Designed miniproteins, single chains, continued (5). Designs and how they scored, part 88

Each design is a single chain, and the fold is of that chain. pLDDT is the mean over its residues in the fold that is shown.

## One batch from the design tools (miniprotein)

Design m19240
Fold by ESMFold2-Fast:
Structure m19240 (fold): chain A 56 residues (1-56)
Amino acid sequence: MESIEDVLKKIKKKYEEEEKKFNESGDEKGLEEFQKKLAKEIDEHIAKNEEAKKKS
């Protein structure tokens, strides 16, 4: 199982690549929605990782 840090690093790298694409296309609203959605997904990954530790 990958560590949460490894998962977050992969997500951040994909995020930077997608953010660059949105900036190049000029889709500012798409970028904002993507940023908000991804931030929530990161928070959920952290929360799930903490819950998994409590069950163990």
Scores: mean pLDDT 75

Design m19241
Fold by ESMFold2-Fast:
Structure m19241 (fold): chain A 63 residues (1-63)
Amino acid sequence: ADADRLGRIAQFVVEARKAGLSEEEIIKRVRDEFGDEGAKQARSILKAIENGEAHVAELRAAA
């Protein structure tokens, strides 16, 4: 269940970045759709991408 939710958040973050949204706008939209816990997960995903370690293992570790 948590893995499925994290996967949806990760997909949203990737698509939003491709659309040119800022980090702040991405976090706001994730919060609106998935709540505060989703926003925390989105921040972790964005940090993983920034560090160049964004992969399935990092996304699983955030859950």
Scores: mean pLDDT 72

Design m19242
Fold by ESMFold2-Fast:
Structure m19242 (fold): chain A 80 residues (1-80)
Amino acid sequence: AAPEKVVGTGVASDGKTVTATATLKGTEVDPITGETLATYEVTVTTSSGTVLTGTITVPASWSLEEIERLMSEIAAGADV
């Protein structure tokens, strides 16, 4: 089953630690690919104090580690 909540950390371009939190909103079947997808609400706080919010969709078959890695990549890619 898809994890309910995932937290990842990354390092922003200025060297500061950034945290991304993903909370499971639901699962659905993609009408284009036929894959079961999990949708997460993501919140990231950047080193500049900017709060970024959005949603991501990943395959429901992804492990906790795969989603955590994605969160870490999102955090590391956050602007200063």
Scores: mean pLDDT 75

Design m19243
Fold by ESMFold2-Fast:
Structure m19243 (fold): chain A 80 residues (1-80)
Amino acid sequence: MSEDERKLLLLGRALQLFVEKMSPEERAQFVALVKAGGAANWAAARALLHRFIDEMVEKGEITEEEAKAIRDYLDDLHAA
């Protein structure tokens, strides 16, 4: 499996956990920010995701390695 495939699998797993663990309000806010588009809305969406990732690490739902891979991928995706 390629490194990119591994990162996509980790991202997919984390997104599944986010959807399952996010409140309906947080999910609606995230979707609205992504739909609105633009740099400011994407920055807000990223901040929400990073906060959620930190909470998942603190709860032991994901590892620090998984969290790092997700953060790195989000940064790469936004830069593209």
Scores: mean pLDDT 68

Design m19244
Fold by ESMFold2-Fast:
Structure m19244 (fold): chain A 53 residues (1-53)
Amino acid sequence: EEEKLIKELNSKDPAVRVRAYNRLLELPQEKRNKILDQVTTLSEAGKEELKSL
């Protein structure tokens, strides 16, 4: 489950990433933070913004 979401967030396809972001935002902050730490397509600022939501 987590691996699949990380893979989708690292996708080159913007549509796949948008769908993955919507799914990520439905998760508890603790789980979201763990997943964001493994995403390579986001800047550090982008990760912090998503963690603060």
Scores: mean pLDDT 75

Design m19246
Fold by ESMFold2-Fast:
Order: C-alpha cells, then structure tokens, then sequence
Structure m19246 (fold): chain A 61 residues (1-61)
C-alpha cells in the first residue's frame, strides 16, 4: 500500500467520523513518506477528537 493510498484512507475515515482509524492511517502514511504534514494532521485530529493519548501510544509503539 502506498503512502498516498494510506492518506486517502485516512481522509475517508475522518469524513466518516472514525478518528482513531484516521489517525492510524495518517501515521502509517507518514512512516512511508516522511512527510511531516501527515504527522501534524494526525496530531490535529487526535486533539480535536480528544484521543491524544492514543496518538502518543501509537508514536511510542
């Protein structure tokens, strides 16, 4: 799966209100691409959805 496919999956999950999945997909896209904008996007979603603890756990795994 490409970084672009993962980013698109993240956008779809965000649109559907599945913020945990959106964060997972954006972080996976960041791991493949190295694009810091994707990590920032994941952090913003986690903050807005109140799941920043989940984001921190993902980054430490």
Amino acid sequence: MSAEELREAGEKAEKEGNYEKAVDYYLAAFELSGDPALAIKAANIATEAGIIDELIARLNA
Scores: mean pLDDT 79

Design m19247
Fold by ESMFold2-Fast:
Structure m19247 (fold): chain A 52 residues (1-52)
Amino acid sequence: SMEERRRNALQAIVSSIQQGHDPETVAKVLVAAGLLSEEEGERLAKEALEMV
C-alpha cells in the first residue's frame, strides 16, 4: 500500500540519519527511484530528522 511504502521510506531515512548520512540525499534517491514524490520526499526527510 502507499502507507507501507511511505513507512518504509521514513524508516530508511531515519536509519540513514542514525548512520550519519544526509536525509535529504536519501529522500532524493527514493524520489528518483519512483517510491516518493518530491513533496513526500521533502516532508519525510523533515519528519525523520525530528524523530532522531
Scores: mean pLDDT 81

Design m19248
Fold by ESMFold2-Fast:
Structure m19248 (fold): chain A 80 residues (1-80)
Amino acid sequence: MIKLTPLEDKVLETIAELGGPVTEEQIAERLGISRSTVRRVLDRLEKAGLVKREGDQYSLTEKGAVYLIKKKIEEGKIEK
């Protein structure tokens, strides 16, 4: 069972919404937070296997996508 903080959840969801791969700057701008905060969150998500870094860009792993789908079902946000 993976327990993410609300901020880690928001970063992961933002990567999915932007359609990946995305940069730290794109996530920081979307969420209105500092790039240093985004980088710290991305490092944790990468260690959890939920995102993968390729150069300066980050994308969802299959595990990360599954996590978000399950979360959206739990929150009742998947209607169509």
Scores: mean pLDDT 77

Design m19249
Fold by ESMFold2-Fast:
Structure m19249 (fold): chain A 84 residues (1-84)
Amino acid sequence: ASREEAEELIRKAEEAEARGELPVAAGLYIKAAEIYEKLGDYEKAAESYERAARLGESLVLPDDPDLSNIEKLREKARELREKA
C-alpha cells in the first residue's frame, strides 16, 4: 500500500461522508489509517481512526454492543499519537 492510495481513500471517505454514507466513510477512513500506520505516518493514521470512530458513534446507540469496536479504534488512535 502507498501514501497515494491512503490519500485517495481519505478523499473517497470525505466524499462519502458529505453524501451521508457514514458507514462507507468510516470503512474508508479505517483502510486509510491502516495504510498510514504501515507507512509510519502515525499522526495521519490516528486522525483517520478518530474520524472513523466519530462516525461509528453517530450511527450506534449508546448502549449498543458495537461501542466496544468503536472504543478500540479510539484506543488505537491514542497509541499512535504517542508514537507521532
Scores: mean pLDDT 77

Design m19250
Fold by ESMFold2-Fast:
Structure m19250 (fold): chain A 67 residues (1-67)
Amino acid sequence: ELEERKEKVKKLLEEILKNKVLSEEEIELIVEMLNSENLEEAKKLLEEFLKKMDLSEEDKKKLLSLL
């Protein structure tokens, strides 16, 4: 269900934001993409952000698995 996936992604992104990995603007952009049902574009954008960040492979897999 798209709405359930959006909530899971938002919660995980909020957890990452608390660690100051993503800006509030970047999180808002990803959520907006999910709300517009551009799930594939949201995933690509998220993958691009993750490549720019020093995140563990486990954290990256966790984020991508929600999409």
Scores: mean pLDDT 64

Design m19251
Fold by ESMFold2-Fast:
Structure m19251 (fold): chain A 66 residues (1-66)
Amino acid sequence: SAQGAFALGQWLYKQGKYEEAAAWYERALALDPNYAEAWRNLGIALEKLGKLEEAKEYFEKAKALE
């Protein structure tokens, strides 16, 4: 489920596994592209990876959905 993929992403983020967290957030979004919280958390994970421009884009997507 989208919620299950998101929950696993959050768990991986808490472990400092930002690349894996981002991948699971992307999986959640593939299942539910209107999942605003997954867009936001993907942005946060990308900031941790130094991908600041991609993070900005995903924060804008999250904001547009809320």
Scores: mean pLDDT 87

Design m19252
Fold by ESMFold2-Fast:
Structure m19252 (fold): chain A 80 residues (1-80)
Amino acid sequence: SLEDIKNGMLELLKTLSPEEALKVLEKTIELLKHLGNEEGLKIAEEALKKTKELLKEGKYEEAKETAAEGIAKALSEIEK
């Protein structure tokens, strides 16, 4: 299920570095572009921008949480 995918991604992101989590978010954006989901794409791109800003500030834990939340919210748009 989509919920199982979200939970799996969140658990994976907890084990990754902030930079690796950023790459997962970038791949999520590629997926959303392929699917043509405009709403999900906007959410994921905003999450990407915020995650990059947090990484520049050294807020690594917040960056990982922002990336994970952005992925989960963007993927929820596929169900609509």
Scores: mean pLDDT 79

Design m19253
Fold by ESMFold2-Fast:
Structure m19253 (fold): chain A 70 residues (1-70)
Amino acid sequence: SAEAEARALLAETRARVRELVAAGRFDEALLVLNETRAAILGMDIAPEVRAALLRELQALEDEVAAARAA
């Protein structure tokens, strides 16, 4: 399903972003986040599911910002 694909993409994105953050590659981590956000916005999923996934992406973006500031 599109929802399962979106959730799998989010899980892959989270793992990749955390690897990039650990390597100090913050700009690349943000690029990956933006690419995933664009992909999710284009998926045929329920608005409430999309909103939940976008909130998870925002939390991950906040995690990147916090790591960059530390």
Scores: mean pLDDT 89

Design m19254
Fold by ESMFold2-Fast:
Structure m19254 (fold): chain A 64 residues (1-64)
Amino acid sequence: MRPSEAEILEALGDMYAALGKRIYEEKGDKETSAELFRKAAELHRQAGNEERAKEYEEMADKLK
């Protein structure tokens, strides 16, 4: 069975969030990490997952 469009968007969002976390932990780059978390939030919102999108937006805001 092929993944749904929503599943693909959620997977991409999780990938951006993982990159944001790693960049913050390894480089301390809050601005780039916040941008990656905002991309993760947008992808989850497009997937219809508003709850997880809000969580990633909060993570991005916490880094500003």
Scores: mean pLDDT 81

Design m19255
Fold by ESMFold2-Fast:
Structure m19255 (fold): chain A 96 residues (1-96)
Amino acid sequence: ARPLRVRATILDENGEEIARLEAEVESDTDWARFMREVAEKAKEYLKKTGKPVTVRIEAVDPEGRVVRRIEAKATLDENGNVVFEITRQEEPGEPA
């Protein structure tokens, strides 16, 4: 697969940016590692405030095309694990 530039923005309940993470992703292993880092950052805030956060993820190909957008609500479950509820997911295709 072609390398993707992936950006995750974590927003508080008021829509203010708490954290931003960026990585180059070439494999499912890289994607899984990136998502673990996103979950860790979200977990820090969720434990401090008890309030849900919004996570926005955008993946861009080497040509600068957006190939994926994900928006998710992150909360803690009763075991203290981060749960992502996907609220929006887009995979913009090439124009026909």
Scores: mean pLDDT 80

Design m19256
Fold by ESMFold2-Fast:
Structure m19256 (fold): chain A 66 residues (1-66)
Amino acid sequence: STLAEIARREAEEHPEYAAESVEGLAKAVPLSPEARRHLALAREAQERGDYEEARRHAIKAVEAAL
């Protein structure tokens, strides 16, 4: 979906906002347990300043939501 494409692009380009990108998608699409797990891991990585890990988990969350 277009919203998932936007969320993925935002996470890839701005990993400092990776968790927020997935949360934006969650307002329109209910997240599976797997997608929620990856969202939580993206948030934890983002808080640690591990932007590469945050991006990775955010992308997995978007893919699991589809």
Scores: mean pLDDT 83

Design m19257
Fold by ESMFold2-Fast:
Structure m19257 (fold): chain A 85 residues (1-85)
Amino acid sequence: SKAQELFAEIAQQVQALNASSLSEADGKLKELESAVKRAIENPEVTKEQLESLLLSIESSVKKYRPDIAEKVAKVIDELRKLIEE
């Protein structure tokens, strides 16, 4: 499904963010934010799937990239507000 393809893309972008240098991290985070916004706007994606996705992203970044985890958490908090709309 298109939702499954989008979730696979997001998973690849999380891996790319975790592998990024500090100079690349902001760009990779913006790419990830854009992909997550597309998932939020997808009517086939449930609020439960979106919240699980956001928790997965936060957990992965906190584990592998504690240096950017706080910055990523702030972006995720803004994305959570969009789920409530």
Scores: mean pLDDT 85

Design m19258
Fold by ESMFold2-Fast:
Structure m19258 (fold): chain A 82 residues (1-82)
Amino acid sequence: ALEERVEAAVAAALPAAEAAYAAGLDGAAVTLELTRAVLDAAFGGEVAEPLLAAMQNPSDEALRAAALAAVEEERRRLEAEA
C-alpha cells in the first residue's frame, strides 16, 4: 500500500538524515532530502520529480503536470492488480 511504501522510505532515509544532521546540515536541508526519498519510494521517479519541482516552485503548470503523472501511475497500478 502507499502508506507502507512511505513508511519504508522514511525508515530507510532516517539514518542518512540523522548523519546529515550530525554533520551540521540545517533542518531544512535534511527535510528536503527526506522528502525526496519519500516521494521517490511512494510514487517513483516519474511522479516524484515533477511533484518536488511543484513544491519548490509552485505554479499551475507544475502542479498540473505532477497531478497528471500521479493519476497515470495509480491507474497503471490498479490495472496491474485487476
Scores: mean pLDDT 66

Design m19259
Fold by ESMFold2-Fast:
Structure m19259 (fold): chain A 89 residues (1-89)
Amino acid sequence: SSMLREEIERLRERLRELIKENIKLAKELMDLAGKDIKLINYAIAEILRAIGIELEAELNPEDLELLRELLKEQEELIKELKEKIEKLK
């Protein structure tokens, strides 16, 4: 349906924005922390997972739910990265 297509495209655009923010924050953390290897590796893995699923997303309800979960995961990652960065400043 057109509604499913529009919803998926909105979620994809939002996911791309969150991925870009997480990439920016991961780079900032790398610069500040020198090597918090575990958190940086976790952030990279989560970013790559989100990119892979966004690229493979199809027009179906299962992918809609998956995109919604990824948005939540990316928002949680942004929060975690920001909290870590603030503690290092």
Scores: mean pLDDT 75

Design m19260
Fold by ESMFold2-Fast:
Structure m19260 (fold): chain A 63 residues (1-63)
Amino acid sequence: MSLREKLLKLIGEILNVIGDILDVELKYKKGEISEEEYKEEIKKLEEELKKLKEELKKLEEEL
């Protein structure tokens, strides 16, 4: 797999996590989920985003 293909895939994964964060924020503002559920979901998504950012940094070092 090329570096370009890896980079595009990783950017897509980052955008998907950002979309999931926005969806959770919207559900919380609509009162569809509890504050506790909101905090748990956001924490999981923030941890996933951090992991993806670390992978992006590694790929940048290979460029």
Scores: mean pLDDT 82

Design m19261
Fold by ESMFold2-Fast:
Structure m19261 (fold): chain A 60 residues (1-60)
Amino acid sequence: GAEEAGKRAQKGSEKHGLPLTEEQVEKIAEAAKRGDYEEAGKAAPEELRSGAAGSAYLGS
């Protein structure tokens, strides 16, 4: 929805030291390690959804 899109856009535009909460980091990590980049994208900024950053973040 638009509300969630707004939150993601806000987070994505704030590329300068995004201090994500531990809960947000855990949700992103959980989705990413499952290979669900769509779920990670909902909670993560565009940088983490780029793939290159995502693969590094996964720590595979």
Scores: mean pLDDT 53

Design m19262
Fold by ESMFold2-Fast:
Structure m19262 (fold): chain A 61 residues (1-61)
Amino acid sequence: MVQEMLDSLPKEIQEKARELVERVKKGEITPEQAAQELYAAGASPEDVVRVAKAAELAKEE
């Protein structure tokens, strides 16, 4: 589940990741933009890939 993927992230990144996934689901930003913002916030490349996939799944419904 998307929430389980987000819960596995470091606490500092979890809040940002949840916000970005919600914004992708609403069509405000793309999964690529969400990935870039997470990387800028200090997320690892592995965490960025996981969140980008979660955002894509959330958008597809």
Scores: mean pLDDT 74

Design m19263
Fold by ESMFold2-Fast:
Structure m19263 (fold): chain A 100 residues (1-100)
Amino acid sequence: SITVTLAASLTAKAGGDATVTATVSSTEAGTYEVTLRYVNTKTGEIKSDSTTVNIAAGGSATVNFTLKNLEAGATYKITVTASKAGGGSASASTTLTVTE
């Protein structure tokens, strides 16, 4: 099985960068594609980023995504999906609030 873990909520300042840290754990060894999707919930603007990680059986990997050009006062829905080459996928979601 695959598990993706995110912080329950995130905050960032307007004009700054936000870092989303995802921990991907799996019972099976392999190469995993980790995709981040973030949506401005008011405008509907969607952006994405992806990377690959290698995980040992029963192991985990931590990946960091940097989100840029965040709108002051906006709320972003963040989803991280981990997919195994030739196998299954799992996802987790969190919310990013951008302060003044």
Scores: mean pLDDT 83

Design m19264
Fold by ESMFold2-Fast:
Structure m19264 (fold): chain A 57 residues (1-57)
Amino acid sequence: SLEELKEKLEKHIKELEEKLKTLSGVARMVGEKEIKELKEVLESGDEEKMREALENI
């Protein structure tokens, strides 16, 4: 369901944000961009895009 996909994606974003705290320089910038893209997928409400994002984890 859309709700379950949102919950899983939100959890993954939080885990990436925690990992991001340990990164610096270019690695941190790349991680911030990836998190931003995932947040945009979450905000889109597009179930198919959310599934694709989770499949690449």
Scores: mean pLDDT 81

Design m19265
Fold by ESMFold2-Fast:
Structure m19265 (fold): chain A 76 residues (1-76)
Amino acid sequence: FEIPVRSEQETIDLLREILKSPVGQSMIAIIIGVLKAIGYEGDLSPLEELRENPSDEAIRQAARALVAYQKKQAAE
């Protein structure tokens, strides 16, 4: 319940740093796999889009989805 919620901008920055790595797209695929394994019930479509077609817009959409899920987890 007391988990700090990352801002959308902090999440965007993190995703951009991951994608700058030579293994960035593979890292996104691993993140998706881990989220599925732990029973993540949020929308994974933005992360799957980011894996297939990386772009600034895809990064923003993925960040919004992750922040929205984290806010739900932090609230209740």
Scores: mean pLDDT 72

Design m19266
Fold by ESMFold2-Fast:
Structure m19266 (fold): chain A 98 residues (1-98)
Amino acid sequence: MLPTRLGILLLLDERGPLSQRELAEALGVSQPTVSRALRRLEEEGMVRRTATPGVYELTEMGRFFAAMIKAIEDIEKSKTKPLSPQELAEKQAIAEAL
């Protein structure tokens, strides 16, 4: 379920408000699968229904999550992984030993 929900958040962030059909076509999944994922995202406060029936958009919380996912993907693509505090300490200890 997480991959479909993730795809919905990213698509709504990229393209703006989309219908269940448009989300299903873009993600390559069935409309019932999208409907179930949208229901869970709505319950979590990440998406909301628009005035147009069947059309959904991101809430402020949903935009925040989509931005975090994109930031993580950008870091991975750039091969610049954030060092954990432990990895930073190990790197500093190695630098002092040299």
Scores: mean pLDDT 73

Design m19267
Fold by ESMFold2-Fast:
Structure m19267 (fold): chain A 56 residues (1-56)
Amino acid sequence: MQEFEVLVRLESTGLRLRAVVRLPEGTSREEAAKAAVELVSRQTGQPAEALEVREL
């Protein structure tokens, strides 16, 4: 497993959150960002965007 830390921004409020996602080896930063955005959007019910992706 590969870990990514993604900085996610909630579109409506401007609030920024850091999410850590664990994904299969070989996952791209773009896929990691998408997974984190889906996770945050689902948990908050708010539209979100990825600002920054860091491989851990």
Scores: mean pLDDT 82

Design m19268
Fold by ESMFold2-Fast:
Structure m19268 (fold): chain A 77 residues (1-77)
Amino acid sequence: MEEKVRELLAQIQENVKKAVEAREEGRYEEAIRHLEEAIRKLEELAELFESNGLDEQAEKAREAIEELRKLIEELKK
């Protein structure tokens, strides 16, 4: 479990970083794709936390998903 959590967190952080870099360069479609990938990894992380009884950590992951979804909607405008 710990190894998979570390891998997912690293992938989430990398995709968020790439999204920020793409946004700063005006590449909004690329930024959206990286945010969508981060959301997919956060959904995997939330399910992993829920299956192991870590409900508080799962809730925080789901809150992060909602924040990224709002950011995607702002980038589409």
Scores: mean pLDDT 85

Design m19269
Fold by ESMFold2-Fast:
Structure m19269 (fold): chain A 68 residues (1-68)
Amino acid sequence: MEIPESLARRIAERVGVSVPTARKMAELAIELLETVSEEEAARILAKQFGISEKTARKVIEILKEAGL
């Protein structure tokens, strides 16, 4: 699934990362949410991108607002 630029930009602005990084975070989060819980997805995102679990949860919240 192609991540809309508007969604990637929203994640970038809220999280403080570049748009390409935000797109990669969104792609991984969507993949993880198909197989694991939101809590586990947040932990994996935090480790993969070197961000806090709180920040990873914000990414998931933005994706849910977008209709995930």
Scores: mean pLDDT 81

Design m19270
Fold by ESMFold2-Fast:
Structure m19270 (fold): chain A 68 residues (1-68)
Amino acid sequence: SKEEEVRRDIEEQREMDLRFLENQYAKDLAAATTPEQKAQIEADYQRRKELVEEHHRRVLESELAKVA
């Protein structure tokens, strides 16, 4: 269905964005030399994940409203 297509497309974009953040987090963490830097990187990663999840929730709601 069109609804299933929309859900798949948005889930794929969400997974890509989260994978990008995970890769950036891994690079930042590998470059960190102090516990304070590592803690900040972890906090930033969690915050960015929440923003990505919220963005994709809003996009999904908007797109599903168009095909309801």
Scores: mean pLDDT 87

Design m19271
Fold by ESMFold2-Fast:
Structure m19271 (fold): chain A 59 residues (1-59)
Amino acid sequence: LAAELAERFNLSAAQARAIVTAFEQGALADEAGQRVVARALGLPAETVRAAVAWLRSRA
């Protein structure tokens, strides 16, 4: 899952693992949580939003 996310969104392995972990913990359920994680990882909020949409489509 994290490896697929990294390839799809051109993320580092660490960034992809952090996004998957945050998603599984419910930290990415809203826009505020997505912005916090985006800031922590040095990513655009739009990238995290797109990654979350992709993760939801796989569930």
Scores: mean pLDDT 82

Design m19272
Fold by ESMFold2-Fast:
Structure m19272 (fold): chain A 90 residues (1-90)
Amino acid sequence: VPSIKIVGVIVLVLLALNAFLSVLIIKSSGYKKPVIITAIVLDVVSTIVLAVLTVWALTTPGHIPWYILLGTAVILVVATVIILTIVASA
């Protein structure tokens, strides 16, 4: 059974991967600045929201299911990959 501490480490690794993908988006972009700025802003905001949710989950008196944190992190990474693919193919 995974502990919330192990899940927290996995979420942080996924956030680091998300930051790496954001750098790839910037490097791949020779296209319209508004599209690039929008993608970066969405990625940064989503990362901050997930970080806040993780802290909130750890400070809540009741235990939040670990799979909610993992699911949210996975969805964020998938969304970033989709944005990178669109930017790279444009």
Scores: mean pLDDT 67

Design m19273
Fold by ESMFold2-Fast:
Structure m19273 (fold): chain A 89 residues (1-89)
Amino acid sequence: GIKAKVISGNVKVEVINDNYAKVTMDKGAKIEISGFKKTPKLVVYGAGEYTETVLKDGEQTFGNLKITVSGNKVTVTSNEKSIFYVANA
């Protein structure tokens, strides 16, 4: 299932089930998430809406989140305090 490793800063991870986890991270924190079967998804709530994004290999940005996907590993840093979810696609 989904696993998380805090690399730096303050990060709270709530593994909801084998396919879904909630991440709360402070400004400048860094986390590595793994255990995806194939393609990870980012799920973000904003302005009363729910947005799912299938993550691409390599570096990408989503709002204040800088995300790097390499194989089954997803590395995330944030420019501000952020809450997001990750899921198996």
Scores: mean pLDDT 77

Design m19274
Fold by ESMFold2-Fast:
Structure m19274 (fold): chain A 59 residues (1-59)
Amino acid sequence: TVDDGNVGALMDAGASREEAEEIVERAREEALKSGLKGGGNVGHLQSSLVSKEVMRLLE
């Protein structure tokens, strides 16, 4: 699933499972807000937000 892939990416970047799940949940909330504003693909927006957090963790 999209959530499973996002959690895996965060864990690969060094996050714990619990931390990764929290980040995915927050990304979902932001994606829903953005999707409501622009009617976009929520799953894609969520994955994009998670990728940003992965980059932050790698720094």
Scores: mean pLDDT 72

Design m19275
Fold by ESMFold2-Fast:
Structure m19275 (fold): chain A 59 residues (1-59)
Amino acid sequence: MEEEKKLREELKKLLEKQIKETGSKELDEQELKDFIDSTLEKLLSAGISVEEIRESAES
């Protein structure tokens, strides 16, 4: 779904911002994307909606 792609991109931006803010630069951009994609796939497979993930990332 296109909404899923938008939420994934928003989540990526939020995680990138949080990582940069905390000074944790362990992941390059490609690794960060792979990490986010893997996390989203696992959560979606467990029946968790992308919207719930987005809200958690914003807190």
Scores: mean pLDDT 65

Design m19276
Fold by ESMFold2-Fast:
Structure m19276 (fold): chain A 80 residues (1-80)
Amino acid sequence: LTEEQKEQLIKSLELILSTDPENGLAHLELGKLLLEQGRYEEAIPYFEKAIELLEEKGESFPNYKELLEEARENLKKAKE
């Protein structure tokens, strides 16, 4: 994805979260995009929220364990 496409996707994910604030996948994807842009401080709370939501509600998602592992790995990257 180009930087312009990433920025547009961030805005789309922020809109999704404004209407569905408990969307763990949207938190994870937004965190990943912020991390790729070097926006570590902003990415951290999204990964933390994604982990929280996937642990509490993620059992309804078929691949929640993989998503949870991805969120935890990205959180570690954002904190280093």
Scores: mean pLDDT 78

Design m19277
Fold by ESMFold2-Fast:
Structure m19277 (fold): chain A 94 residues (1-94)
Amino acid sequence: SMRLELEITGGMVLISVSVVLKEAKKLMSEEEVKRLEELFRRLAEALNAGDIEAAIAALEEMKRLVEEGIPDEEVREESVSLLDRSIAELRRLQ
């Protein structure tokens, strides 16, 4: 059950983060977006490896960049909320 729960939760996390990344591409600098794309890759690799701790670390760093980089308050708050929810769901699986 834990392996299936990680696959389902990981898939949902990747969908949520992809939405955040799409919004970030419209609102953040090219350099910040490149760093988010690298963190997205690290997140996907960590989830595929079952490394929940590494996945959470990537999400925490993405959250920091989004909080600092997204100038639109509503999009920033919604993006942070999605990332916080993703972190909480992964922590439940630890």
Scores: mean pLDDT 88

